# Designed miniproteins, single chains, continued (2): the designs that were tried, part 92

Each design is a single chain, and the fold is of that chain. pLDDT is the mean over its residues in the fold that is shown.

## One batch from the design tools (miniprotein)

Design m7188
Fold by ESMFold2-Fast:
Structure m7188 (fold): chain A 62 residues (1-62)
Amino acid sequence: STTVLKVEVEIEGEDGKPVKVTGIAVIRGDLIQVSEPEIEGNASKEKAIEAIKEAARKIYEE
């Protein structure tokens, strides 16, 4: 019913450099909730949260 995942992904930052993003995703059916992400570089919080959600979906669907 509830799955908790620690997600670490690399995204492209605002300056084109790789940015490491870490967060906790909680999956309940169709609902994914993401903790406050840790962002190591120049990227928006919104982009980081979306990346964590997508990574969590892919992991959960395996």
Scores: mean pLDDT 79

Design m7189
Fold by ESMFold2-Fast:
Structure m7189 (fold): chain A 91 residues (1-91)
Amino acid sequence: DKEKEIEILKIRYRYNMKAADEIAKLPSARDIVKEAEEFKKNLVAAGVDPSIAEVYAKKLLLDRAAETSPEAKKIVDKYNKEMEKEIEKLK
């Protein structure tokens, strides 16, 4: 069912965005947040739509923070568990 697959992708996207927003509030993530903000600014300057640039910046923040911060990895793991539970409800 393609509609269920699309709904699962939307759920994954929402939880990734929640994780990124929570990670951005960590004092230990300050430098990574600044890197993501500079990346967004550069994308917008290159002609990328600001809403699309925001998505790419949040992805960069997630990828970098999970590698460098044990606190960020715990946030990612928490939201991954919540995400899998919501996906299971669609079965």
Scores: mean pLDDT 81

Design m7190
Fold by ESMFold2-Fast:
Structure m7190 (fold): chain A 95 residues (1-95)
Amino acid sequence: DPEEERRRREEILRRRLRSYGVDASGLSLEELERKLLELFRKEAAATIAQIEASLARRPTETLRLHLEMLRRASAQPTIEEADRVISEFLDEENA
């Protein structure tokens, strides 16, 4: 059901925006996706800086992979593609 799938997608995105302290009420799906991508990129930039500092002190494969994942995800044009990149890295971690 395309309507049910859209509703589930909207609920997930609204929940994620609320975790950033953003009021997501009244936003369209496109506005939710755009706003979440901008917030994700800001948080990813801060996390990348922290991981780079940690790698300089104690290099580990896990931190290197996490850094690569965040760099690739934050470079994506949409939040859907960013989520896809993260899922692919997590699937490789669990394989």
Scores: mean pLDDT 82

Design m7191
Fold by ESMFold2-Fast:
Structure m7191 (fold): chain A 80 residues (1-80)
Amino acid sequence: SSKEKERKEAIKKASEDILGVGSVSQLLILSRQAAKIDEEIAKIAQEYADQAAENPEKAVEIGKEGEKEVAKGLAELLAK
């Protein structure tokens, strides 16, 4: 269906936006992209962004972990 193609394209775009830099702003972008695909993945991205904001000294480390979890979730959706 057209919705399946749009979903796969959205997943691909979100995956391409994962840069591995651990930025809070990048996690917030990923959360918004993921919200169009899967609410649970969007929530994961937001939770890691919130944790990074609460722990500025470890923000890059937390952000990178968040990006990995988002990437894993998106890969699982593609594998179906």
Scores: mean pLDDT 77

Design m7192
Fold by ESMFold2-Fast:
Parts: sequence; structure tokens; C-alpha cells
Structure m7192 (fold): chain A 61 residues (1-61)
Amino acid sequence: MSVAEEVFEEVVKENPELSEEMKKSLREFADLMAESLSQRPSISDEQKRAIIRTGIETGLS
């Protein structure tokens, strides 16, 4: 499972009220962030996970 998939699964479990439309948008957002971060080899997978999670949480606020 990719970092984006792992973070998305965690957010969905924490927010079961999310609509299918919102879940799709969040998954696309997570995938785009992961792709952007893949171009930065100095950032660890743990840091990438934290950045993606923070972005999703900010979007839900």
C-alpha cells in the first residue's frame, strides 16, 4: 500500500461520515501530494506521510 493509500485509509476510518464524492476528492488530493513529494528525495516516507495527513486534515477543517 502506498503512503497516500495508508493516510487516506486512516482519515476515512476517523471520518466515517465522509461522502463517496468527498472520499474520491481526498484520495485524488493525497495522490497528487504524494506525486509532488516523490520529486523530493531528501524527504523520508515518514515525513511524506505527515505532510499528506496535515494537508488532508486542513482540507477537512
Scores: mean pLDDT 78

Design m7193
Fold by ESMFold2-Fast:
Structure m7193 (fold): chain A 66 residues (1-66)
Amino acid sequence: KVPTVEEAAEALRKAGLDEEAELLEELARQYGPDTPAEDALTRLVIEGRLSPEQASRAAALAEEAT
């Protein structure tokens, strides 16, 4: 199952990555909580809000938590 942005944000907060979680929560408000986490993370990298390295770490943690 592909993690949603809401599920990913919860997983990141549990892991102590509060900054990355806040960015995903912002995207959930704009695009909906069921948005795929991968799409949201890609958007944040394109907008320059996350580095590719930060997005990769966040994606790995979200996948492990679900």
Scores: mean pLDDT 80

Design m7194
Fold by ESMFold2-Fast:
Structure m7194 (fold): chain A 75 residues (1-75)
Amino acid sequence: MEKEKLKKEIEELIDRANRLSDQAEAQGRWDVLARATLVTIEAAITLNIKDVEEQKEGIERLKRMLDEVEAELAA
């Protein structure tokens, strides 16, 4: 259950990163697109973490990165 819940959370974060990438591309914000792409790479790494606590830490890091990308896109 815990591992399945964490995987779903990471998948939702990947979806969020993809939406931000699409918005950045539509706005010609290549700097933000590059940042969103890095979040997608970090999400793939986080998905492969075997330890539950380390994966939770990775998820929190991804959330912060996405908040930063969203703020950059809004600026």
Scores: mean pLDDT 84

Design m7195
Fold by ESMFold2-Fast:
Structure m7195 (fold): chain A 118 residues (1-118)
Amino acid sequence: LKEKAEKVRELTERMKELLREAAERVAELVEKGDLEGARETLKRALEELEKIAKEIASELSEEEKEKFLKFTETLLEILEEEVTEAIEKRDAEGVREAFERAAEALEEKAEELLKKQL
């Protein structure tokens, strides 16, 4: 139980770090006018976030796994939509805000899981 809780906590921190790094990189590319590079960076970040989400899910019970995967699917879909719109508008601050909202939602979900003894 403690080992699984520590693993979930560590993986959640890795997801948050990836969200912050991706936010800065995508925003930087938008500021430079490299919209194609921004879209490619977003795509790679979403793929890595999905991998970490599946790793977290593997540490959960079957019921909590399905709920967490559904949560992360929705979270990543919203993130992709908001960041893609910000890229099209050349809004670097909008990119940073979208990733910040995703990181906050992830933190709240992780705290719920940890309160359930995971």
Scores: mean pLDDT 86

Design m7196
Fold by ESMFold2-Fast:
Structure m7196 (fold): chain A 95 residues (1-95)
Amino acid sequence: DPEREERLGRFARLLKEAPPNPSPEELREIGREAGLSEEEIEAVARYQEMGKLPPEKQEEMRRELAEELGVDPSELENAGPVTLAALVLELRENK
């Protein structure tokens, strides 16, 4: 979906212009402004909360999220919010 790539690109640009360490609610607002789906927005918010946890808890949550998305946890190790939003959208389209 070409519109998906445009939405994710817009979201990435808005994140660069946003204040450092945006709150989950600020990320939801930025996601809505970019035209992301609610599933994509919630995946981004979940990733933001994960980043505030100790490393052991981050690994645990990455593993759980990887199981939900059907991907290898190593693919999420360096994934940013935009990548996680893209994976959620791909999972939805494959249902």
Scores: mean pLDDT 64

Design m7197
Fold by ESMFold2-Fast:
Structure m7197 (fold): chain A 95 residues (1-95)
Amino acid sequence: MANAERLAEEMLAAIREMMASGESTTVERLVMSEELGKPLLVTLEVDAESGEVTVRVRAIAEPGKFEAEAEARAGPSEEEIREAIRAVLEAVAAA
């Protein structure tokens, strides 16, 4: 999906940095997605022991209200992580 490609690459870059730290980390960020046309709350979690990555995206309808939510777990392979990011963003965009 072309509309989510820029955000997907930004998420993947963040996950690569988190994995490179060698520590289990969680990052949460509010993103105004021009590609999806809505504010997104993005949560990325990396488990350093397993290399498993959790990707969660919530679309904000109003402050304190979510109109869509999607979550996926993947890793440690970059291909699995890319697919998880794509699937989560597509699910949120479709809602």
Scores: mean pLDDT 76

Design m7198
Fold by ESMFold2-Fast:
Structure m7198 (fold): chain A 61 residues (1-61)
Amino acid sequence: SPMAEITAITVEVAEATIAAVEARTGSRELTPEEAAAMFERYDAAVRAAFPDAVLPERVIR
């Protein structure tokens, strides 16, 4: 289902982000900038899977 796919994408992005930060810093804590980047990647992944999902106030970088 679309909801299950969105959930899987969210978990994957979160796990990858935390793992990368832990490898770099030795800590699982995200900075505010890293947390914001995680949400941006989530939005990008959702738009890639569902092109009709319009979030006009979000910028993908």
Scores: mean pLDDT 65

Design m7199
Fold by ESMFold2-Fast:
Structure m7199 (fold): chain A 75 residues (1-75)
Amino acid sequence: LERAKRIARAIIDALKDEGLRKEALERVERAKTAREVFDAVGEAMERASPEDQAAMTARLQELAEELARLDAELA
């Protein structure tokens, strides 16, 4: 759960819309499951501008590579 929240916060930090970013961060902090964490990220992306959506997607891709590297190290 904490790892999911950390990843979600990194993605949300790419948002330039301060109001949307604050709302999404609060939703992530209230989440009790990884699904709820990623639901919060998805809702933020749906409400974000095209520019913010692109920034969040780029951050997600960077984090996906990092997660793949961690999985390889733990194998």
Scores: mean pLDDT 74

Design m7200
Fold by ESMFold2-Fast:
Structure m7200 (fold): chain A 100 residues (1-100)
Amino acid sequence: SSEVLQETLTLPSPVTEERVKELAREFVERHLGPVEELRLVAKLESTMVNADGVTLHITTYFYEATLADGRRVGVIVVLIRDASNPEQVQVIITLIADAA
């Protein structure tokens, strides 16, 4: 069984790709120790309309982190931008122990 660690943050807009990478690294290092390499594997963008007719712009960043001990783990950062509240970004960081 894989253990999933997750954190949710609300940050002021804009959230840059550099900031996303920093957040991903800090999250991995806080839970698993030093990261030697953090590599962006994939970036996915999607747009959804919620039940209230609000447009949500979702950007998902998939990273592979290589730890100092040689372990490789997956970390996903999801950014949710609400078109009705453009000054804030919801950020969800998920650490996947069994990244395939």
Scores: mean pLDDT 85

Design m7201
Fold by ESMFold2-Fast:
Structure m7201 (fold): chain A 68 residues (1-68)
Amino acid sequence: SSLEEAVRELARRVEEVIREGLRRGLSPEQIAARVREVIDEWRAENPEVPELYVRLALHEAEQAIREA
């Protein structure tokens, strides 16, 4: 579904930002700021998607990073 696709896209973007930040040696604060930017941009693209789906995407991204 389009909602599932939107959630997966956000999770993927967040995962990429975290992995890239870690590779570049960015601080946790710098990585958190970049993650917030990605979430804000995604919300602007998906204004009707409930807040719950943002939290689900973040959990999915965290799981992917921990399991890698």
Scores: mean pLDDT 81

Design m7202
Fold by ESMFold2-Fast:
Structure m7202 (fold): chain A 62 residues (1-62)
Amino acid sequence: DAPPAGNFMTKEEAEKLYEKYKDRLPELPAEVQRAIENSSEDVKPPLAIGAVRVLEARRAAA
């Protein structure tokens, strides 16, 4: 068990955050949701997390 580079998210970390952000997925545009759904299971969590973060940042910035 060796953590990767400091700015890299592990699979476990991504799954944990995905669970937290799962409630926000319906707020994403349908096109973005479809893109995430069509992604492989391994990349789905980081893609969803990134999309939700961008959405939240945009909403916070107006």
Scores: mean pLDDT 69

Design m7203
Fold by ESMFold2-Fast:
Parts: structure tokens; sequence; C-alpha cells
Structure m7203 (fold): chain A 97 residues (1-97)
């Protein structure tokens, strides 16, 4: 089903994000999350399930924030969280259209 397709994407996205968090730079993490957010927006537009798209976006962002706070120094964490906040706001506006 289209719902199963979206759920498979979400699970893959979590793995990609975790890999970027473990092995990438802060820039790699933000770039990965931006790409994932754009794909979530496309799924929302294609399938019309805005609530599910919003939930998945918020869950991935929460996961990223928790990992960043654990791994990064406070200054880097603050800059990354600001980038994530901007990204989340833009993606939410696109989903809500």
Amino acid sequence: SKEEEFERFYRRARIELQRALLFGSPEDVLATLERIAKEIVEFAKKYGDKEKAMRYLEELVAFARDQIRRIADPETAARMEAGIDSLLEKAKKEIEK
C-alpha cells in the first residue's frame, strides 16, 4: 500500500540520518535531514496524508536533536539545532499547503 511505502521510506530515512550522525560532519547531517524533509513533503503532496508526513518529520527531527545533544559540543549543537528549526519550519509550511 502507499502507507506501507511511506513507512518503509521513514525506516530507511532513520537509518540514513543515524549514519550521517555517526560518520558525517554537521553539514552532512543537515544536508541529509534537508533531503529527507523534502522527500517527506513530496510524499505528503503525492498521497495527501499530511498528518502522517508531519508526524514522521517531527519524529526524525526529535531523533536528530537527541543524538546531536549527546554527540556534539554545545556550540556545534546550538548551531545545528538552529539549522534544524529553520528546516522544520519550512517543511511544515510546505506540508500544510
Scores: mean pLDDT 83

Design m7204
Fold by ESMFold2-Fast:
Structure m7204 (fold): chain A 100 residues (1-100)
Amino acid sequence: GFEKMSEVTEEDIKALEEAIKHLEAALQAVRDGDFDTALEHLRKASEALAKTDNIDVNAVLIGVAVLITNLPRITPEQAEADLERLIERVKKTLERMKEK
């Protein structure tokens, strides 16, 4: 057990909350056909997540980075689905952190 070495901080919670805000804005931009705006919001989500060294936050950061790389190569329908799944994952991570 090394759980005590990775205690959830207020900064971890704030990073996930800011990331959710930007990911939801990216999802709306994809739905509007504005991929440049979607990419900008994905980069802002990445910047928010990079402010903390928490392992669960870093896992979300990797997911955002993968989506940034794939966004120009996938369909709008796939981008919307990938964003919805990522947002759900981030929300579940945030709720888990608030419960522990």
Scores: mean pLDDT 82

Design m7205
Fold by ESMFold2-Fast:
Structure m7205 (fold): chain A 81 residues (1-81)
Amino acid sequence: ELEKKIEEIRKKTEEVLEEDIKLVEERAAPEKREEAIEALREAGRHLEEAFIAKLKGDEKKAAEHEAKAREAGERAARLLE
């Protein structure tokens, strides 16, 4: 069952990331799009790893990935300013 839950997390994270990338492509200046998309992908990857770590009971690893996701998300937000 753990494996199935991990797959659900990955699928949902990918769906959200695809929507966010589409929004960036519509709103961001062309010169900032690539950097913003890369930052969003980095944030998404860390959020996915944080959820998986929580599911496995690794609270410390989850917190580390949540912090990295926040940092990457803030970087993306600044690029869209």
Scores: mean pLDDT 79

Design m7206
Fold by ESMFold2-Fast:
Formats: C-alpha cells, sequence, structure tokens
Structure m7206 (fold): chain A 90 residues (1-90)
C-alpha cells in the first residue's frame, strides 16, 4: 500500500469527521511524520498510537472519544486491554 493511502486510512479511522482545521498542531505533525518514506512498521505503529493518544487527550477523554480509541487500538493495532489502558492513561 502507498504511504499516502495508509495515512488516509489512519486519518479516516482515528480522526473520522475531523477537518484539517479541527486538528491540533501536534496531530498534524504526527500525520506528517506518518507520511515519511522508509518508516519501519514498528515506528509507524508507535506514531499511530501517539496520534490516537493525542486526539483522545484533546477530546477530554469523552466516552465517544474513548470508544473510538479503544476500537482502533484493539481491532486495527491488535493491543490487549492492559496495553490499551496503558496507552490511554499516558
Amino acid sequence: MRRREAVEIVRRALLEGLREEELSEEERELLRELEREGLEPEDRRALEIELLRARYERAGGTPEARERAVAYLREVLGLDDAEIERVLAA
């Protein structure tokens, strides 16, 4: 898959319904980092987790934001419940 397509999939899954103007500078920087060529799968996964965490924190930890974050971490990234709690508590 091309990196731009992978970034768009991540953006759609993690930031569904958000426009660029609704993103924080931190979220935009993390998305730009995900577009880098030569990014290893492990580093890519870490950036996706960081982007999700940043979005969850900025949303104020609402039940809706938590539900979306948990779904992505579990279903797309394959984290268990203990790993998910660790990510969202950081």
Scores: mean pLDDT 66

Design m7207
Fold by ESMFold2-Fast:
Structure m7207 (fold): chain A 75 residues (1-75)
Amino acid sequence: SKEKFKEILNKAVELLQRLREDPSRADEALAEVDKMIEENPEYKDTLEDIRKALEAEVERLRDPSKTPPVVVIKP
């Protein structure tokens, strides 16, 4: 349904935001996407594309040359 698709997209955006806020939780974000794929097989292709996007973001955050210079700011 269109409503379920919107729910999936909203959750994907939330996971991406959580990943950017706390990159140390990348494994948790990827596990959430894997669970969404299992629970919503009709959206598997879209969710797999989202998973690839999250993996690319994790790789960027792990590469020191691609990470913006950060001064120590406590959360």
Scores: mean pLDDT 72

Design m7208
Fold by ESMFold2-Fast:
Structure m7208 (fold): chain A 98 residues (1-98)
Amino acid sequence: GPLSPIYKEGIRDLEEAVRRIAAALGIELSEEEVRELVEWAKELAVTKYHQDPDVLYPGIILELAARLLLEHGLARNEVEARLKAAELQEEILEALQS
């Protein structure tokens, strides 16, 4: 498909982005889990990626997907979680564009 807008501008509605990423992975999240993941993503943006915490860029999207896969038993370890997140990248990015 065409390049996702997230590669150009990032995503600013972080709660909706987290819900859509989880839904693309077949994972149901509570509102408390969504808020926890948003705060984690903001901290990761600042501490690891040196980016704006109010914008969700592709690197953080893949980190969120990998975390969800690992925490919900869909991957056995962090390496497998990152590989699966990368494999599902196109599906996740298409869900975020919908």
Scores: mean pLDDT 77

Design m7209
Fold by ESMFold2-Fast:
Structure m7209 (fold): chain A 91 residues (1-91)
Amino acid sequence: SEEEELLEELKEAIENEDVEKLEEVLKKIFDLLLKLVKEGKVSVEEAKKAADTLVEEIEKLLEHFKSKKKDELLEVVKKKKEEFYEELSKL
């Protein structure tokens, strides 16, 4: 599935500490969530919860891999979530 492929790419970006790939994959995931909201398949509140859960899971993965770029990667993730919330507010 598209979701499964994106989650694999996300994990690889985190393992490789690849900031640019992490940003790209997060944008794809959030764009898919936005599309589901626009199509009425997911509510705005459900999409926000999904985004919050994704950030929590990424934080756990960064801790698990003992990433030296944990703070840098988390700032990118939080920024992308805030941008997603802004896009949801425009619907």
Scores: mean pLDDT 85

Design m7210
Fold by ESMFold2-Fast:
Structure m7210 (fold): chain A 63 residues (1-63)
Amino acid sequence: GAEAGRRAAEAARAAGSHGGAAAGYMGWQDNVGKEAGRGAALAARSSGNEAGAAAPEQMWQEA
């Protein structure tokens, strides 16, 4: 549902924030950020939460 999509988007954004802030883990965290963002965007869209998908999609594209 919408809550699941929101939670997925929040998790992906949090992962992106940690990845961006933690210099030294560049390879691992860029990879984690991309995959988390993609997964969260797919989950949010499956839940019908298009707004919740926008943030993780941008994070995935940015990474």
Scores: mean pLDDT 51

Design m7211
Fold by ESMFold2-Fast:
Structure m7211 (fold): chain A 60 residues (1-60)
Amino acid sequence: SALQLVRQHEMAKAQPIVEAAAGKSPEEVKAIFESNGIKFENGEAAVKKLELLKQQLAAV
């Protein structure tokens, strides 16, 4: 389905972000996401998104 294709595309983009963010501070994680077009209000919000993406990648 179109929704599955969108999700797969998002996960393909998420993997390099997760790899780049490994061992980084919350502010560096935020900067990595922002360099990929994803904005956050602060580093803690970016870290929460990173943890969600890690869980989603482990599930596929």
Scores: mean pLDDT 75

Design m7212
Fold by ESMFold2-Fast:
Structure m7212 (fold): chain A 71 residues (1-71)
Amino acid sequence: SEEEVDKYIAEFEEEFDAIMAAETDPETQRRLGEVRLEFYKRLSKAKTNEEKLKVVEEAKKRVEALRAEAA
């Protein structure tokens, strides 16, 4: 449902904000900022709930990859 998708997006935004607040490396913060910008660009172009969910999943994978690389 739209409500479930909106909740999932909101939960991801909260998680992303927490990750950004905890990050101390300036370069990783910059890259995370780029992931956030790309997330909103893709989300603005998503027309269906399925497309919106894919945008969130892709952003989550990108964040995970950056955090693993930084560790």
Scores: mean pLDDT 83

Design m7213
Fold by ESMFold2-Fast:
Structure m7213 (fold): chain A 86 residues (1-86)
Amino acid sequence: MEVLKEIEELKKTKKPEEARKEFLKLAEELAAQYEEAKEAYKNNPTPENKLKLLLALQAKGNLLLLAGKEVEPELIEEAEELEKEL
């Protein structure tokens, strides 16, 4: 996942204050990837598509937390529901 690479680079090169702004931007970018993964799973509920959706949810949640934002309860519930089926 491209976003995970960017997160790892930001952790190594950016100060915490600068990283938070970049994490917010990445969270918005990841929102598009999350919607794509969600539709892919809805249209074709394979284990691979489920894992991609779960990873996108976890990455989005982590980015929001690193940016100092709260993760929406609905996102947490969706991730937990997917995890139980693994």
Scores: mean pLDDT 68

Design m7214
Fold by ESMFold2-Fast:
Structure m7214 (fold): chain A 89 residues (1-89)
Amino acid sequence: SSETELRLIESLEQLIDALERGEDPEAILDSVRLLRKHMKERGINNEHIFRALEHLEKAARAQQEGKLEKAREYLEKAREELEKARKEL
């Protein structure tokens, strides 16, 4: 439902902001796993939300590896995908 997708978009935006603030990338990855499980259990198939989630996971991993510029690029891509998802609601 559009309501469920909106809540996922908002949760992903909060996780992007948290990673940008320098919160623990491991905690972000744990949240990503929980959101993937939630999407699977609810049959959510929005491609832009899935791509945003993938980019956020890559950003967190890049930050763990000290690749801060690469992490920033992935966060920008995640935000772009979430903007596309919002336009479909």
Scores: mean pLDDT 88

Design m7215
Fold by ESMFold2-Fast:
Structure m7215 (fold): chain A 65 residues (1-65)
Amino acid sequence: GSAVQGAVLFKQKNCVACHGAQGKGTVAPLDSEEIIRNGRGAMPAWQGKLNDQQIKDLVAYLKTL
């Protein structure tokens, strides 16, 4: 995945609202593809709402944080 495209998606899909800019909010993002795909607690499931490439781009971005 592309960390640059993941950064764009993180902002555009409003992940920033819970996870903060660059993941520095009150809820730290995990670099887990499973949590992005399937959700966890208040985290929504993105499987089917994002394509596989977009999910991989997000994971690549989160690994840089």
Scores: mean pLDDT 68

Design m7216
Fold by ESMFold2-Fast:
Structure m7216 (fold): chain A 81 residues (1-81)
Amino acid sequence: MEEEIRRLARELARLFGEKHGLDEEKVKEVEEQILRQAEEALKAGVPAETVALALRAQIARARGDEETAARLAAEAEALLA
């Protein structure tokens, strides 16, 4: 799961940087922020599956797939309930 979370964080940061015209250094900063948030969630006892689903939802949103993003976000929220 840690490797998957890192892969998803990198992909999300890349898509965000591509959409907003960020340079490579700024993209790395975004990736580090995403990873920090994921690490804090895992330390707080949030399941790795939930963290991965939340990242996939954000990636879908970044790609303009709002329907998939909403579904994945709801699925992640259900695992926390």
Scores: mean pLDDT 80

Design m7217
Fold by ESMFold2-Fast:
Structure m7217 (fold): chain A 99 residues (1-99)
Amino acid sequence: SNVELLLKIAEKVGEADPNFENLPRDEQLKYVYEQLLKAAEVEREIFGDPRSPKDIVKKRLEELIKKADEALKKGLGDPEEVQKVKELIEELLKLLEKE
């Protein structure tokens, strides 16, 4: 499900909120976005990346969209799961562009 996918992403980029599954969809997306920004800031400090955290997140999400499109075109992975991941990343990119 989309909730399970969001939770897995949140767990990989930071500590999950114990009430995460009970949050509205927009608040779940904001939580994931904030954890991605935190991960990008750590990456800047460790690897010396000169980009802003938002630019790092945007670039990585754009690369994941491209990877998802190629996977769908080539029949790689589960098409339903790939499509759900693509839709989630598109929602995160839209959120990033508003802020």
Scores: mean pLDDT 73

Design m7218
Fold by ESMFold2-Fast:
Structure m7218 (fold): chain A 60 residues (1-60)
Amino acid sequence: KEKNIKNLKESIELLRQAKAALEERLAKETNPQRQATIQALIDRYERQIKALEEEIKKLE
């Protein structure tokens, strides 16, 4: 149930980097199906980042 706060912060950083890369790819993507897939992944990563930030708040 308890996790190392440093590991959680590192996970958030990696997710933010992945999200930024997907946002750059989305800006260059012209295929609507791929745009929808990339947007769904961006939204999923944003939700994961939020969940991890809330987990850190509970541990602090």
Scores: mean pLDDT 81

Design m7219
Fold by ESMFold2-Fast:
Structure m7219 (fold): chain A 94 residues (1-94)
Amino acid sequence: ADVEAAVARARELLARREEMLAEMERMGVPQFLKDYAERVLDLLARLLADPSAAAAVIEELRALMKEMFRHLGLPQSHLDAVDAGAAAALAALA
């Protein structure tokens, strides 16, 4: 149920990629955040094409989120939370 809903949501987001990016533009979202959104969408597309790549996608999402949080100047506690979330997700796949 929840997994099927998550997959359906990811497919919907990918199908509406251009609409989402246009909305971010309309809302005045900075270019660097739009660039991160594009990279997240690329990782989601890779995961849907090859579900066996889930562990690699989680590791790349972890690195991408930490890069974004460092760019935004967020405290170490936010970076630590990303690492904890990624570790939990990887453990769930094992």
Scores: mean pLDDT 77

Design m7220
Fold by ESMFold2-Fast:
Structure m7220 (fold): chain A 90 residues (1-90)
Amino acid sequence: GESDRNTLLSLVKQLIEAALKNLDAGDVEGAKESVKEALELAKDLAEGGVPGAAEVAELLEKALEALEAGDVESAKELLEKALELVDKLL
């Protein structure tokens, strides 16, 4: 339902915020874990037909790829874009 959707979107938001905090602290490994969890939830929301969730998942997937490549700056920009989109969906 709408409440379940908003709960999952709030969890995605919290995980993105946790990833950004981990990157600011130099914890790339912790950031990757948070992004992976956020990505799985965003994929579930997209499969459930939530508008914009597929776009959130794409941004999170690109952020994870950037982190794996060592491009922390691009990862932060992608995570900030994902966060802005999640806020618009809440």
Scores: mean pLDDT 85

Design m7221
Fold by ESMFold2-Fast:
Structure m7221 (fold): chain A 65 residues (1-65)
Amino acid sequence: GEMRERAVEIARETARELLARNPDISPKALLEEVEAVIRQELPDISVEDLTEALQAALDVYRALR
């Protein structure tokens, strides 16, 4: 759905920005910040859509590091 697609886009963009600012960021710290941003932008997000978005953030982390 649109909310999942938007959450994944926010997750990927936020992960790229975090890695650009701090290349040594831990996966835990990155996921915590990505989750905080998604919850602010999409307060009604489901656990399923949030989980997919966080997985997308981890995929970006692994690809760019």
Scores: mean pLDDT 87

Design m7222
Fold by ESMFold2-Fast:
Structure m7222 (fold): chain A 83 residues (1-83)
Amino acid sequence: SLREKLAEAIAAGEAAEAAGDWLAAAEHYFSAALYALALGDRETAAEHLRRAGRALARYLESQGRTELAEEARRAYEAAAEAL
């Protein structure tokens, strides 16, 4: 079910964060946001869009892409607020 996919995506994102795999964490949290949107849960979608943006920014900072990291944070925050 979509609810099971949402729970799995959140768990996978949290596991990736614990492992320091920020790119994987961003991908899983983005998937969680999409599943939440499919369920009509905009609050949960916004929460996980913010988590995805933060994780992506940490990954980009680790690659020396500091300006792009700041742009990613702003873009994901704006997308979350638009929900």
Scores: mean pLDDT 92

